# Designs tried in a protein design run: designed miniproteins, single chains. Part 60

Each design is a single chain, and the fold is of that chain. pLDDT is the mean over its residues in the fold that is shown.

## One batch from the design tools (miniprotein)

Design m2081
Fold by ESMFold2-Fast:
Structure m2081 (fold): chain A 88 residues (1-88)
Amino acid sequence: SLEELRAELAAKREEYARLREETLERYPELEEDIKAKEEEIIEEKTKEAKELAANSDLPKEVIVGKAEIEALEELIAYIEEKRKEAEE
């Protein structure tokens, strides 16, 4: 449902914000890499969402919300990988 999508998006936003802040407090050297990845993923997912919106009857809120959740999941995975590299 749209309500479930909104709840999932809010939860992922909070999860990402906490992970990002904690990571940069412990590994400030990762800031440039994280920013570059954020820009890359946001650009990719924005393009995908626009293409889907042009070829689908799905509500724009659903398309954009799912794209943002995917972007956040990919960014979380990226930060977790970078943290493992920094801890080794």
Scores: mean pLDDT 86

Design m2082
Fold by ESMFold2-Fast:
Structure m2082 (fold): chain A 75 residues (1-75)
Amino acid sequence: KPLPSASEQVEAFIERVEKMIEEIKKTGKASKEGLQDLIDDTESVIERGRKHNVPQDLLERLEELKKELKEMLEK
C-alpha cells in the first residue's frame, strides 16, 4: 500500500506501547504521570481510530492495552 493508512498508524502505536509496557515491567520503573499520559494517548487513538473506521480487532487491542496500563497504575 503506497501511503500509511489509519490502521497502519494504529498498529504502529500498539507496537510502541507494547514495547513501553515491556520496558516498564523489565525495569520496575514507572511514573504515575507517565502511565496516565499513556492511558490518555491510548484513549485519543481509540477515538480517532473509530472515526477513521479502523478494524474492530485493532480497537479491541487498544482497549486491552488501556486496561493493562490501568492495572499497572493501580499497583
Scores: mean pLDDT 79

Design m2083
Fold by ESMFold2-Fast:
Structure m2083 (fold): chain A 89 residues (1-89)
Amino acid sequence: SSDFLTTEATSLVAEIEKASSLEEAVEVVRVKIAELKAKGLSQSDINAVLRTAESIAEKKGVKVDLLIKARQQVEVEEGVADLKAAVLA
């Protein structure tokens, strides 16, 4: 639903606004993705929340670059973790 998507995206933007470093922003994004996965969201829905958050941050003029960089780093981190899990399985 749009309300859920917007609520989760707005919450993510609010937490990113409090982040003072890329490391802190990466942790905020990581925690949000984990929470959305725990709620049973598909990867497509999680991506929609992240894209909506970027749109909200851009419209507010607040830390868009930090949010984008944090998301990209988490995506790389997840890709590396998935590769390591596949090798160790």
Scores: mean pLDDT 78

Design m2084
Fold by ESMFold2-Fast:
Structure m2084 (fold): chain A 81 residues (1-81)
Amino acid sequence: SRRRQEILEIAVGAIKAALFARELGLDVTVDDIIELMLKEGEITEEEARAIREAIPEAERRHREELEAQLARLREEKERLE
């Protein structure tokens, strides 16, 4: 299960990298990040496929984190109103 956890962590990292690039005004997708890693020799073709397959799970995890942050911000806003 350790290898699967490592793949999921890379997938979450790729999502965060794509979002960060977008904030800088760069039109970069999660798939572009994965392709870059593959081209640079950081991952294999098999690992790239596994990372892509893990994207829905990684997106759910990241969304859950963002929803928790938004809930906290809504509480702060209500406190100021």
Scores: mean pLDDT 81

Design m2085
Fold by ESMFold2-Fast:
Structure m2085 (fold): chain A 81 residues (1-81)
Amino acid sequence: SAADQRRLLGFVRLFLEHQLKELKAIKDPKEKIEYAKKLIEVIRELKAQAEATVTDPEVLAEINAILEEAEKEAEKIIKEA
C-alpha cells in the first residue's frame, strides 16, 4: 500500500540518520573512511532494492533523494578525513 511505502521511506531516513551519526562519531580517520565506504555500498544496495520494489513513483523519488543526500554526506566525510 501507499501507506506501507511511506513508512519504508520513514525507516530509510531514520536508518541513514543513525548510520551518519555513528560515522561522524568515529575518531580514527582510517576506520571512518572504511565505515563511510561500507555505508555508500549499503546505500547503493538500498537504492537498487527500492527501484525493484517501490511502485509509487513519488515515494521512490523521495527515497532516492534521501539516499543521494546521505551518499554525498558520506563522500564529504571521506574527503575531509
Scores: mean pLDDT 86

Design m2086
Fold by ESMFold2-Fast:
Structure m2086 (fold): chain A 66 residues (1-66)
Amino acid sequence: MEYTPADFSIGGETVPGRRLSEEERERLRAWNRAVAPDVPQLVLDTDEADALARAREPEAEARWAE
């Protein structure tokens, strides 16, 4: 789980089919918490990482206008 294709594709917008269903993501997080309790709820969903990048997209676009 160090790297995934969807992670490098900037989330589900590029490849929607690569996104896990909400139920599947919840199951994977529960499993991960059981297997690695030292690491609280890893980001197993690329969409969450992509959402953080999207939050900064307006800033990058505004800077491009310079």
Scores: mean pLDDT 50

Design m2087
Fold by ESMFold2-Fast:
Structure m2087 (fold): chain A 71 residues (1-71)
Amino acid sequence: SEAEEIVKKGIEEARRLLKEAEQTDDPARYSGLALRGIGVMVDAVLEAGKKGGKEAKEKGMKLIKEFGKSL
């Protein structure tokens, strides 16, 4: 499903931002990068929901929850 791919791409971009955050010694920069990662994931779920409806939104939220547990 295209909607599922959108969420997976969003999670992948969030992973990149979090890895960049781990490279910084600045707590403010870390927080900023982490918040941007969350924003990317939220936007991906919203876009997936627009294309795949409620089911896509629910699946996207589950993928994000699983990603969050991996942190």
Scores: mean pLDDT 78

Design m2088
Fold by ESMFold2-Fast:
Structure m2088 (fold): chain A 86 residues (1-86)
Amino acid sequence: SMEEILRELREKREEIEEAAATLSGGLGEQARFALLLAELFERDPELAREVLRELDRRMEELAGDHEGRVRLVREFTARLEELIAR
């Protein structure tokens, strides 16, 4: 449901915000990621939740590695672009 999608986004928000906070001048990258994720949620909410769960898990593995987390957001942005193109 839409409520479950919004709850999932809220639950993962802190980790995405932590990654975003490490980006100097990264507003455009943050916005791009958020827009792509939102578009995937509209097209395939189950796939969007799976991508978000994978991001969450990998962010936890990069605890204390701010550059790694920033790079991970960029990697997942590219994945979202590929998934949306299909």
Scores: mean pLDDT 70

Design m2089
Fold by ESMFold2-Fast:
Structure m2089 (fold): chain A 103 residues (1-103)
Amino acid sequence: EKAKKLAEKALELAKEILKESKSDEEFADLLQKKLAEAYQSDNFEERLTLLASVAIANGLKNDGKEGAIKQLDALADQLIEQFKKEKEVNEFKKALIELLEKE
């Protein structure tokens, strides 16, 4: 349940980034803002959600659903190495991929 709620939040944030950006420049600026928020946060769940939203938004814009999944896989590997929270990261990734597959 917790992993699913975080995954839903990440996807909603990604959709918001895509909806708010009216140009490639605005999109890049929104991604940088969300990355800065993630790296300034001391909360693992907030960082995970923000970083995933950036990865999904970038993937969806460039390569659609397949691109989003590829970006999320790369991010998950990085987050497991950084935080050593393999189970939590993998459960979050699985929930998020399941949501993306239903789009």
Scores: mean pLDDT 83

Design m2090
Fold by ESMFold2-Fast:
Structure m2090 (fold): chain A 71 residues (1-71)
Amino acid sequence: DAAAEALAARAAALEAEIARLRGQLPVTGDSGRARIAELERQLRIVRAALALLEAGAMSGTAALQLYDREV
């Protein structure tokens, strides 16, 4: 499923960026924490869209539209 693959790839990219930024927190401080919080919000949205898609409660198009609207 192209939509599931796209959302999974975005989730993986967000997780990698969050991990990188967490490693930089001693240098970035409050700015780094704010960016991590925003990426964690986006990751929650992507994971929710994926879960709904996997459960059959949402179409791939609807899941991508939800992500586009909320992120």
Scores: mean pLDDT 78

Design m2091
Fold by ESMFold2-Fast:
Structure m2091 (fold): chain A 78 residues (1-78)
Amino acid sequence: MEEEVQKMIDKIKSEPDKSVGAGVALLMSGVYSLVSRLLRERAKRSTDPELARELEELAKAYERASEQFRKLADQLES
């Protein structure tokens, strides 16, 4: 996942139109934030403590990716 996120960041950074790049970065931030929330909801519903922990860790990874895209969007809008 982290390598895939970095590849997407590199593609967005290579976009010649910064406003388009910022828009894509904001969209990706929103998508990753939504997935993080869905993973946390699934963790709460799990009867398996080990699976719940794994889903929580995965949710944190998606939250970090969302934050990276949000920062990229802010930088490109400058």
Scores: mean pLDDT 83

Design m2092
Fold by ESMFold2-Fast:
Structure m2092 (fold): chain A 62 residues (1-62)
Amino acid sequence: SLEEELARVDAEIAELVKRYNQLKEEYQKNPTPELREKIRKIADEIEELMDRKAQLKAQVRS
């Protein structure tokens, strides 16, 4: 259960990080306020998921 949730969160973080890196590369080629805002939003999503992952890990006792 918790292990499956962690795996899902990790997979989602990996996909968002991949997207974040693609947007950062695109921003270097064509810096626009729209791209900057998209990068900021995805960075915020990654942070939120990392916080969720930390919370899930803190709940595991063994």
Scores: mean pLDDT 83

Design m2093
Fold by ESMFold2-Fast:
Structure m2093 (fold): chain A 91 residues (1-91)
Amino acid sequence: SLEELIDRLVELLLERARETGDISLLIDAIVISGEMVVIERSKDNPETQKANLQGLLGTLEALRERVRDDPELVKVIDEVIAKIKAQIEQI
């Protein structure tokens, strides 16, 4: 599910933040988690949910560019992006 992929991405971001001391990855984990909560809360409004999914897409595409040298993070981000794009098409 999208939630399981987001949980996996957040875990990897937190692990990389601990390993590298890169506080920006901790901030990314917090932001992505918050955006996912907003998406879940907007399920009763398709237009709002679509806008929130598009917002998360933008966040993830920006993150992907910043972490492009980390193939494990890029792989998980690409899986999340694909899942979000599929959900947007269903709305």
Scores: mean pLDDT 86

Design m2094
Fold by ESMFold2-Fast:
Structure m2094 (fold): chain A 87 residues (1-87)
Amino acid sequence: GEELVEEVKRRLRELAEEVRETDPETARILERIAEQDPAAAHHSALIAGAVLRTLGRRERDPRLLRVGDELLEIADALEPFAEEELK
């Protein structure tokens, strides 16, 4: 549990730093998700990942596609935390 959550928060912060200069709005979104509890972070990452991936396809922006894909991977990793809230 805890090690996975720390790894996910580290990945989110690394992605935010990577895109900060080119896309400060996406960097802020990633930083905000890193500050959320794991269940909320799962839902935020799923929504943001889907939106950025869709936008990346429309704009043909490989950066947005990559960040979107990484967010969807993060959402998948955090899915068990969101499932526990439904019980």
Scores: mean pLDDT 81

Design m2095
Fold by ESMFold2-Fast:
Structure m2095 (fold): chain A 80 residues (1-80)
Amino acid sequence: SIRDQLVDAVDAAFAEAVAKGLLSPEELTQLGQQLVALRHAQTVAEAQAHLDEFLKILEKRDPQLAAQLRKTVAAILAAS
């Protein structure tokens, strides 16, 4: 499903952000909260809102990883 592909892409980006150590524990907690919310989103609009917030948080510390995630998300949505 589209949700599963989006969750997998965001989960991979979260794991990479943790591995790089560029984000504070508080910022990682905020990213994790958006990922959990994305998993529980009932609509595409809710999923998009949580994805947008995840990207805003990530972009402030790792704009390259955020850009990579945006490209992956665009590809998933274009294939749908």
Scores: mean pLDDT 85

Design m2096
Fold by ESMFold2-Fast:
Structure m2096 (fold): chain A 67 residues (1-67)
Amino acid sequence: TEAEVAALRARAEELLAEAERLLDVDPQKTRELLGEVSRIAVRLALLGEVEEARAFGARTRELDARL
């Protein structure tokens, strides 16, 4: 469970960094990456990491607002 949380956190951070790089270059790909982060946030919430899931959701919404 903790290993799964760590892997999901690492993946969400990787996807958010890639989304930031592609924000002004590939809006479609950026939306796909943000969608994946949102799915990871839902999984984190189900695993009990509700505060972390909210933080990833907020960061996803901030980047989406810049599209």
Scores: mean pLDDT 87

Design m2097
Fold by ESMFold2-Fast:
Structure m2097 (fold): chain A 67 residues (1-67)
Amino acid sequence: GEENEEKAGELGRKLARELAQTLGLSDEQIEKAEKLGREYGRKYAAQGMSPEEAGLKGAIEGVKAVL
């Protein structure tokens, strides 16, 4: 449901920021990774993943997209 998509998006954003910062990415790359991590997290939750799985997958995909 929409509630799970919101949770996954927020988790994806937070994890993407943390991962991007750990990798030493620029502020611009970190901001883009956060936005994409949120979008991908929401998308994966909408496809039926748990918020935790969707958020983690979204974060990884978001960071990969800005490398």
Scores: mean pLDDT 88

Design m2098
Fold by ESMFold2-Fast:
Structure m2098 (fold): chain A 81 residues (1-81)
Amino acid sequence: SEEEIKKEIINWLEEKLKQARDPVVQAALREAIEIIKNSKSLDETIEKLERMIQALRDQGGSPEAIALLEEVIKKIKELKK
């Protein structure tokens, strides 16, 4: 179910957040968790996360944060199959 997928992804992000030392990475991961929690569907979640990644790239943001967000999108797409 979408609820179980969201829970699995949030748990994975919470684990990454505990391991992150960079405050910029921590802020990006917290924002991603809120996007997942507040989105109506997995497709909306993917759209919002892709927009977040694009904004980070355009602003020269953290490569570590971008890589983690790309991994989140990949995990959601794999779990949706």
Scores: mean pLDDT 87

Design m2099
Fold by ESMFold2-Fast:
Structure m2099 (fold): chain A 62 residues (1-62)
Amino acid sequence: SHMEAERRRRIDEVLQKIAEELNKRLAEKVLTPEEVQQLIDELIDKYVTPEEREEARRRVKA
């Protein structure tokens, strides 16, 4: 329970950072849906631990 709440908070913080970086990239040029998904995957791989990557990917997918 405590570890789940802490993990959820860490993932939320990382997702906020990913959203900020994604918004900066989108402001520079128009991306295709495939390019957006690739960028999201790259940012998740950069900021999220391997164990949390699948959860983060599911939560970012629109």
Scores: mean pLDDT 74

Design m2100
Fold by ESMFold2-Fast:
Structure m2100 (fold): chain A 90 residues (1-90)
Amino acid sequence: SAAELLREAVENARRGAREAGLSEEEIELAVRTTELVFEVLLNASEEQKAEFSARLAAVAAELEGLSEEEAERRGLEAVYEIASEIVKSL
């Protein structure tokens, strides 16, 4: 079910964020980001998903050369902003 997949994704996001050494506030942002990404994947058009994928690739390129911790923090904020913008257009 969609609810089961979301629950598992949220649990995985919490674990991954903790393993990356993120703060409790950053872990909560990771959970919210996961929920927004899930909304994009389920409800966005193929064109919106393609835009999402392209914007994520651009973010990944910009994070090259940062430390793992800095890349995780900045990547998390960037994905949250992108996913939030797309969800608002749904």
Scores: mean pLDDT 83

Design m2101
Fold by ESMFold2-Fast:
Structure m2101 (fold): chain A 110 residues (1-110)
Amino acid sequence: SMEELKEKLLELADYIIEHSKDPEVIEEFRELKKEVEEAKTLEELKEVALKLLTLARSTALEMKDPEFIEKVKEMMREIVELLLKHLSETEKEGLLESFKSLEELLEEEM
């Protein structure tokens, strides 16, 4: 549901804000959190979700913290599962490729 997707996106944003030490990352996630809250259609929410997931992946890869990466990956997986019903095939490929990069990084750290 749209409400469940909003809740999961806000949880991911809050987790990154709480654990990031980069002021620019914190500010960007605060703006994305605001965009999630203001989204009135599923299409708007989908666009914000893709932006948020892209930034979350980049942030996790830069942090190089296995516990942080694992938690972000779990949260992203839940969001991806909700989005897959609403994404085009091209958008699905991009998301899955981003998620795969996090899996490969986690395997290298273990």
Scores: mean pLDDT 78

Design m2102
Fold by ESMFold2-Fast:
Structure m2102 (fold): chain A 96 residues (1-96)
Amino acid sequence: MTDQLNDASNKLLNATTAEDAKAAGDTLVTLVKRDPSLAMQALDALEQALNNATTKEMQQAILDAAKQLLSHLPDDNEIISRAIGLVLRAIGLLLD
């Protein structure tokens, strides 16, 4: 068992800058790449972070992490669908 996913998720959810959000998002991507079973928890953290993102720069950092996750997801239609939904929602927020 590792606290790394919980630590990265907490850092992402508490990020107040795009730089912090990017660093935490990159860590989540790395963890999912190493262990695809973590994908659902990483998506939950990214979805919550996007809901809390107050700047377009933070929304862009979350979008970039979600796009990178698409390349490392398990072959699971529910997980893939959630990741695509997150990407589309982030794009929508950036275009408002």
Scores: mean pLDDT 83

Design m2103
Fold by ESMFold2-Fast:
Structure m2103 (fold): chain A 79 residues (1-79)
Amino acid sequence: SLSEVLEEAERALRAAEEAKTLEEAIGAEIAAIGAGVQAVLTGEAYQGEDGSIVGDPEIVEAVRRALEAARRKMDEFAG
């Protein structure tokens, strides 16, 4: 459901922001990807030609923010 996908994306974003190690940051990225996949499976979103997530703007933005936060943390820890 929309609420479940949003809750998962919010949890992934929080995990990314709280990540203190590379492994934790990778875990947050996996969680964010999982939220995006769930959105596609529930029909709230779909995969575009470029591999991006397209669909409900609220879900797309939540997943995008979580992915960006996780990737930023991964870059900071990986050096």
Scores: mean pLDDT 79

Design m2104
Fold by ESMFold2-Fast:
Structure m2104 (fold): chain A 76 residues (1-76)
Amino acid sequence: MKSFLEIAEEILKKYLTPEQREKVIKALREKFADMEEKGEYKLENYINTLKEILRQFGIPDEVIEKIIEEIKKKYS
């Protein structure tokens, strides 16, 4: 199975510019490493972290919700 980060990278390619995607993925790697060190491995925690990072980089809420919907469909 692909990791959350790999699935997120594939979906973000559809919605973000290459520069935006690179910055978001870097921030996600750092946050996920911190979460995993603290024992937080639940899908909901990964999704909430992704939403927060996308908002921090100024991605519109409409685009964020589309990204999250596609990610959730991959984990059906």
Scores: mean pLDDT 81

Design m2105
Fold by ESMFold2-Fast:
Structure m2105 (fold): chain A 68 residues (1-68)
Amino acid sequence: MTEEELERRRREARLLQAAMAYKYTGISPEEAAKRFGVSPEEVEKAYERLKNEDPQTVAERLARLQAA
C-alpha cells in the first residue's frame, strides 16, 4: 500500500471511532471530533454511514483500517 493509502485508512479509522463514540457513549459530535482530530461535520457524516451498518460489520471494518 502507498503512504497516502495508509494515511487515508488511518483517517477513516479515526472517523469511525469518533462516530462510534458519539453513537454509543452519548458525547457530543464536537467532543468526539476533538478527541479524534476530525471535524464535527465529518463525525456526523460517518455516523450516517454507521447508523445503517451491522455492529459486527462496523467492528470488522475498523479492525481492517487499524491494521494499516
Scores: mean pLDDT 75

Design m2106
Fold by ESMFold2-Fast:
Structure m2106 (fold): chain A 66 residues (1-66)
Amino acid sequence: SMDEEVAKRLADLRENDLPRYVALLRAMQETFNATVAEALREGKSREDALALGNQAARETLRALLG
């Protein structure tokens, strides 16, 4: 699956390029936080905001790994 391939790429970066691994994790966290804050401002439920944040973070990770 794509998620399994992403997990493998992250593991490889953690072993072979730690600075890039840390930068990717920070970008994911920032995307998650921004997406959750925006969803809550637009009146979405807590559960929906968290789901959107998780989806956006995963999409950001996939884009940065490509």
Scores: mean pLDDT 87

Design m2107
Fold by ESMFold2-Fast:
Structure m2107 (fold): chain A 88 residues (1-88)
Amino acid sequence: MEEERERLVKEMKELVKQLKEAIENGDFDTARELIDKLGELVKRLAELGADPVKVMTLSILLAGLSFAVDQKNYEEALRLAEEIEKLL
């Protein structure tokens, strides 16, 4: 479903922008909520037949991002968010 995949990618890009804003503001609670939502959209992308390597890479980056946010390592969190944005 190409249109559904395009909508998901657009939604994910908007969430990554919100995530970067939350990280810059030190709002780690909002950052966690956005990471969780991104994880659900990654699962949906996999169901729609997205590239398995891309899906796996996004999942690994999201796990690293969640860890960086938990450690309050906002520099690393921003870097990982940028990598996710580039991969979308």
Scores: mean pLDDT 83

Design m2108
Fold by ESMFold2-Fast:
Structure m2108 (fold): chain A 83 residues (1-83)
Amino acid sequence: AAEEARKLLEEALKLVEAGDYEGALEKLSKAFDLATSNEISAEELREMARLAEEAAKASKDEELKRILQAVARELLERAKEIE
């Protein structure tokens, strides 16, 4: 689950670079859903948050960048709640 969500985040960034923002948002939504719906450990959530933050820094789209930063924050808060 965690590795699949990470892969989806990487694919979302590649779609942004190709100009497919709708596809990028679809991949991002699925990655976040996988991360929050499955039994993922606090350590795995923190690792995913770090990856999402890194993807946000690389993003050329300001709206997607803000969404990725928000996702990273949500994952970190969730990690605190289950630890």
Scores: mean pLDDT 72

Design m2109
Fold by ESMFold2-Fast:
Structure m2109 (fold): chain A 101 residues (1-101)
Amino acid sequence: LDPRVEEVVKLIEEGRYEEAIEKAKELLKKDPDNVAAWFALIEAYYKAGRIEEAQKELKEFEEKHVENGLIFVTVNGQRVTYPKNSPLELLLLYYKYKLKV
């Protein structure tokens, strides 16, 4: 896991949700293809009770990184798709269920 994402997760674990949100947003500004940072941001908003914002970020993630139900990122100009039933797909389905999106 990216050490920058680990820092965001630690802030969430410590109940420091607003700091976690700010760090996750800064990380995504620099690296918008960091899927783990997207899920950390969604979790931080969810745990902060900011449900509408968690839903908005999940929808934006789906628009940018999901096609035909599969998660993808772009690496060196090439599209890399995560396999179906991957841990990341299960995490996406989990947040869709929790947030009723």
Scores: mean pLDDT 82

Design m2110
Fold by ESMFold2-Fast:
Structure m2110 (fold): chain A 79 residues (1-79)
Amino acid sequence: MSDEEIEEIIKTLIEEGKELLSEETAKILEEKGFAGLTEVPSSEHPNLVKALNKTAEKLGLSPVELSELIQELLNAAGV
């Protein structure tokens, strides 16, 4: 994916997540993007999953495709 596509995914996740996620979790994603996903508290995971599903629907991605992209980006950030 291009950097612009990654930015659009993060932007959509933050916008869809604003009503579902805590202000603290939304700030983590806004400041750190996909790398911030590892810092999301376990208590927020159900709401994060809902926000990710809404993001996938908005962008025409399957939840599996979005999950795979996130894993690839986390692996790249960890190197």
Scores: mean pLDDT 72

Design m2111
Fold by ESMFold2-Fast:
Structure m2111 (fold): chain A 78 residues (1-78)
Amino acid sequence: MKEELLKALEPRLSPEQLEAVKEGIERALKAKDLKEVNNIMQELEERLRALGASPSQVRLALTAVGLIAGREMEARNR
């Protein structure tokens, strides 16, 4: 799941933007609750914009991270 989404992002993001997304995913997977996930998502958005990401690239990256984090939270909820 995570690897498939990252592979789909590779042709759409710069190497620097992709690295920011990978870091965001790692932080989101270690998050204790949804509040922490939301904070990570906000920080990632700001970082991606600082790295010159277009609005569409930011939306795509945040959607991917949110999907990964959401599935992890659902799995933990049981």
Scores: mean pLDDT 78

Design m2112
Fold by ESMFold2-Fast:
Structure m2112 (fold): chain A 76 residues (1-76)
Amino acid sequence: SLEDKLIQILRILFPQAPDELIQKVLELILKYIEEKDLNRPPLLLFLKGVSKVSLYGNKEEQELLDEMAKYARKGL
């Protein structure tokens, strides 16, 4: 499924991230897909494996991405 592929990508880009964190980030990505906002710059930067992204006006989503960034693969 799309969800399984996204989980695999997240595990590759963010090794050692807890399963709970991967699930929360997956939910955020699926929300963006439902909104057809796949070209949103923060989502694209996050999916490219950058160590930090910034979201305007959403503190909870920003805190989630900042937590995930701690597990980013070296050099991403």
Scores: mean pLDDT 70

Design m2113
Fold by ESMFold2-Fast:
Structure m2113 (fold): chain A 92 residues (1-92)
Amino acid sequence: MAEEARRLAEEIERLKEELLKEGESEERIERVITLGIVEGLLEEGVEVPEEDLAVEPVDVPLNEKEQELYELAKRYGRLLGKGYLEKKKEAE
């Protein structure tokens, strides 16, 4: 579980670096990552604060690498959400 989360984080960082080298803005890349993580958290049933739900959509359709980044971020968000809910259950 922790190893899968680490692997996904490393893959996200790799794609982020590739997109930066290709001239994508850091702000756009971070927005794609945030949207993916939020979606993953919501899929696991985590209550996400309204401020995090208010992330602005990207202005143009995602390219192939941005779509891959979004899917990795979503998977990472799901693992974070699962870990959060498991810890919350153990703390009771």
Scores: mean pLDDT 74

Design m2114
Fold by ESMFold2-Fast:
Structure m2114 (fold): chain A 91 residues (1-91)
Amino acid sequence: MRYTPEELEAEITASLMRMRVSVMEIAAKNNPEKAEELIEEAERLKKEIEATLEAALAATTDPATQAALERTGKEVLERLKEIIEELKKLA
């Protein structure tokens, strides 16, 4: 197998970030009456994802793995920003 422990850890981190944003998206769509609370939770999640991404990038030395993490980070943060903007329309 071509995966180093570092590459595997990066892939797990990327998958967890995507999963957390997907859970938030589902919560936002199903609970419009809780929009204000969900905005606070989504803003917290954004900070946690930013911190997780920074830590993962600092732990990764392979340029291809770093580029993959940066792409995933950008995608999930853009999705989360859209969720926050949609929630603000409901609040």
Scores: mean pLDDT 83

Design m2115
Fold by ESMFold2-Fast:
Structure m2115 (fold): chain A 113 residues (1-113)
Amino acid sequence: MKPSVEEILETAKQRIDDVIKNIKDPAEKAREAVRILYDALVTLKELGYSREEMERFIDELLEYLSKYFPKEVVDIIREGLRKMLEALDAGKYEEAQRIARETIEKVVELVKK
């Protein structure tokens, strides 16, 4: 049986909580959070979930992230995830991975000051 969207969401939230608890460096926390989100989107796409289900998943995870990161960081992640979703929907996995790396670089730059 394939995991549900709810199970993938709960797993992503638990991974984020582990990052927040165990990683002290703000830049590394941000990097790992974006990686967790990208991994979850790829998993949803590979399991055949619809774009609408993936968009709702993104909205719920971004609200969860707002507990731990400032609005400006969450806004960059939101835009990055939107672009990653567009690339994944088009079957452009290499482009989605590039967007994930660029999103990490932007978020890390904001948190490093």
Scores: mean pLDDT 85

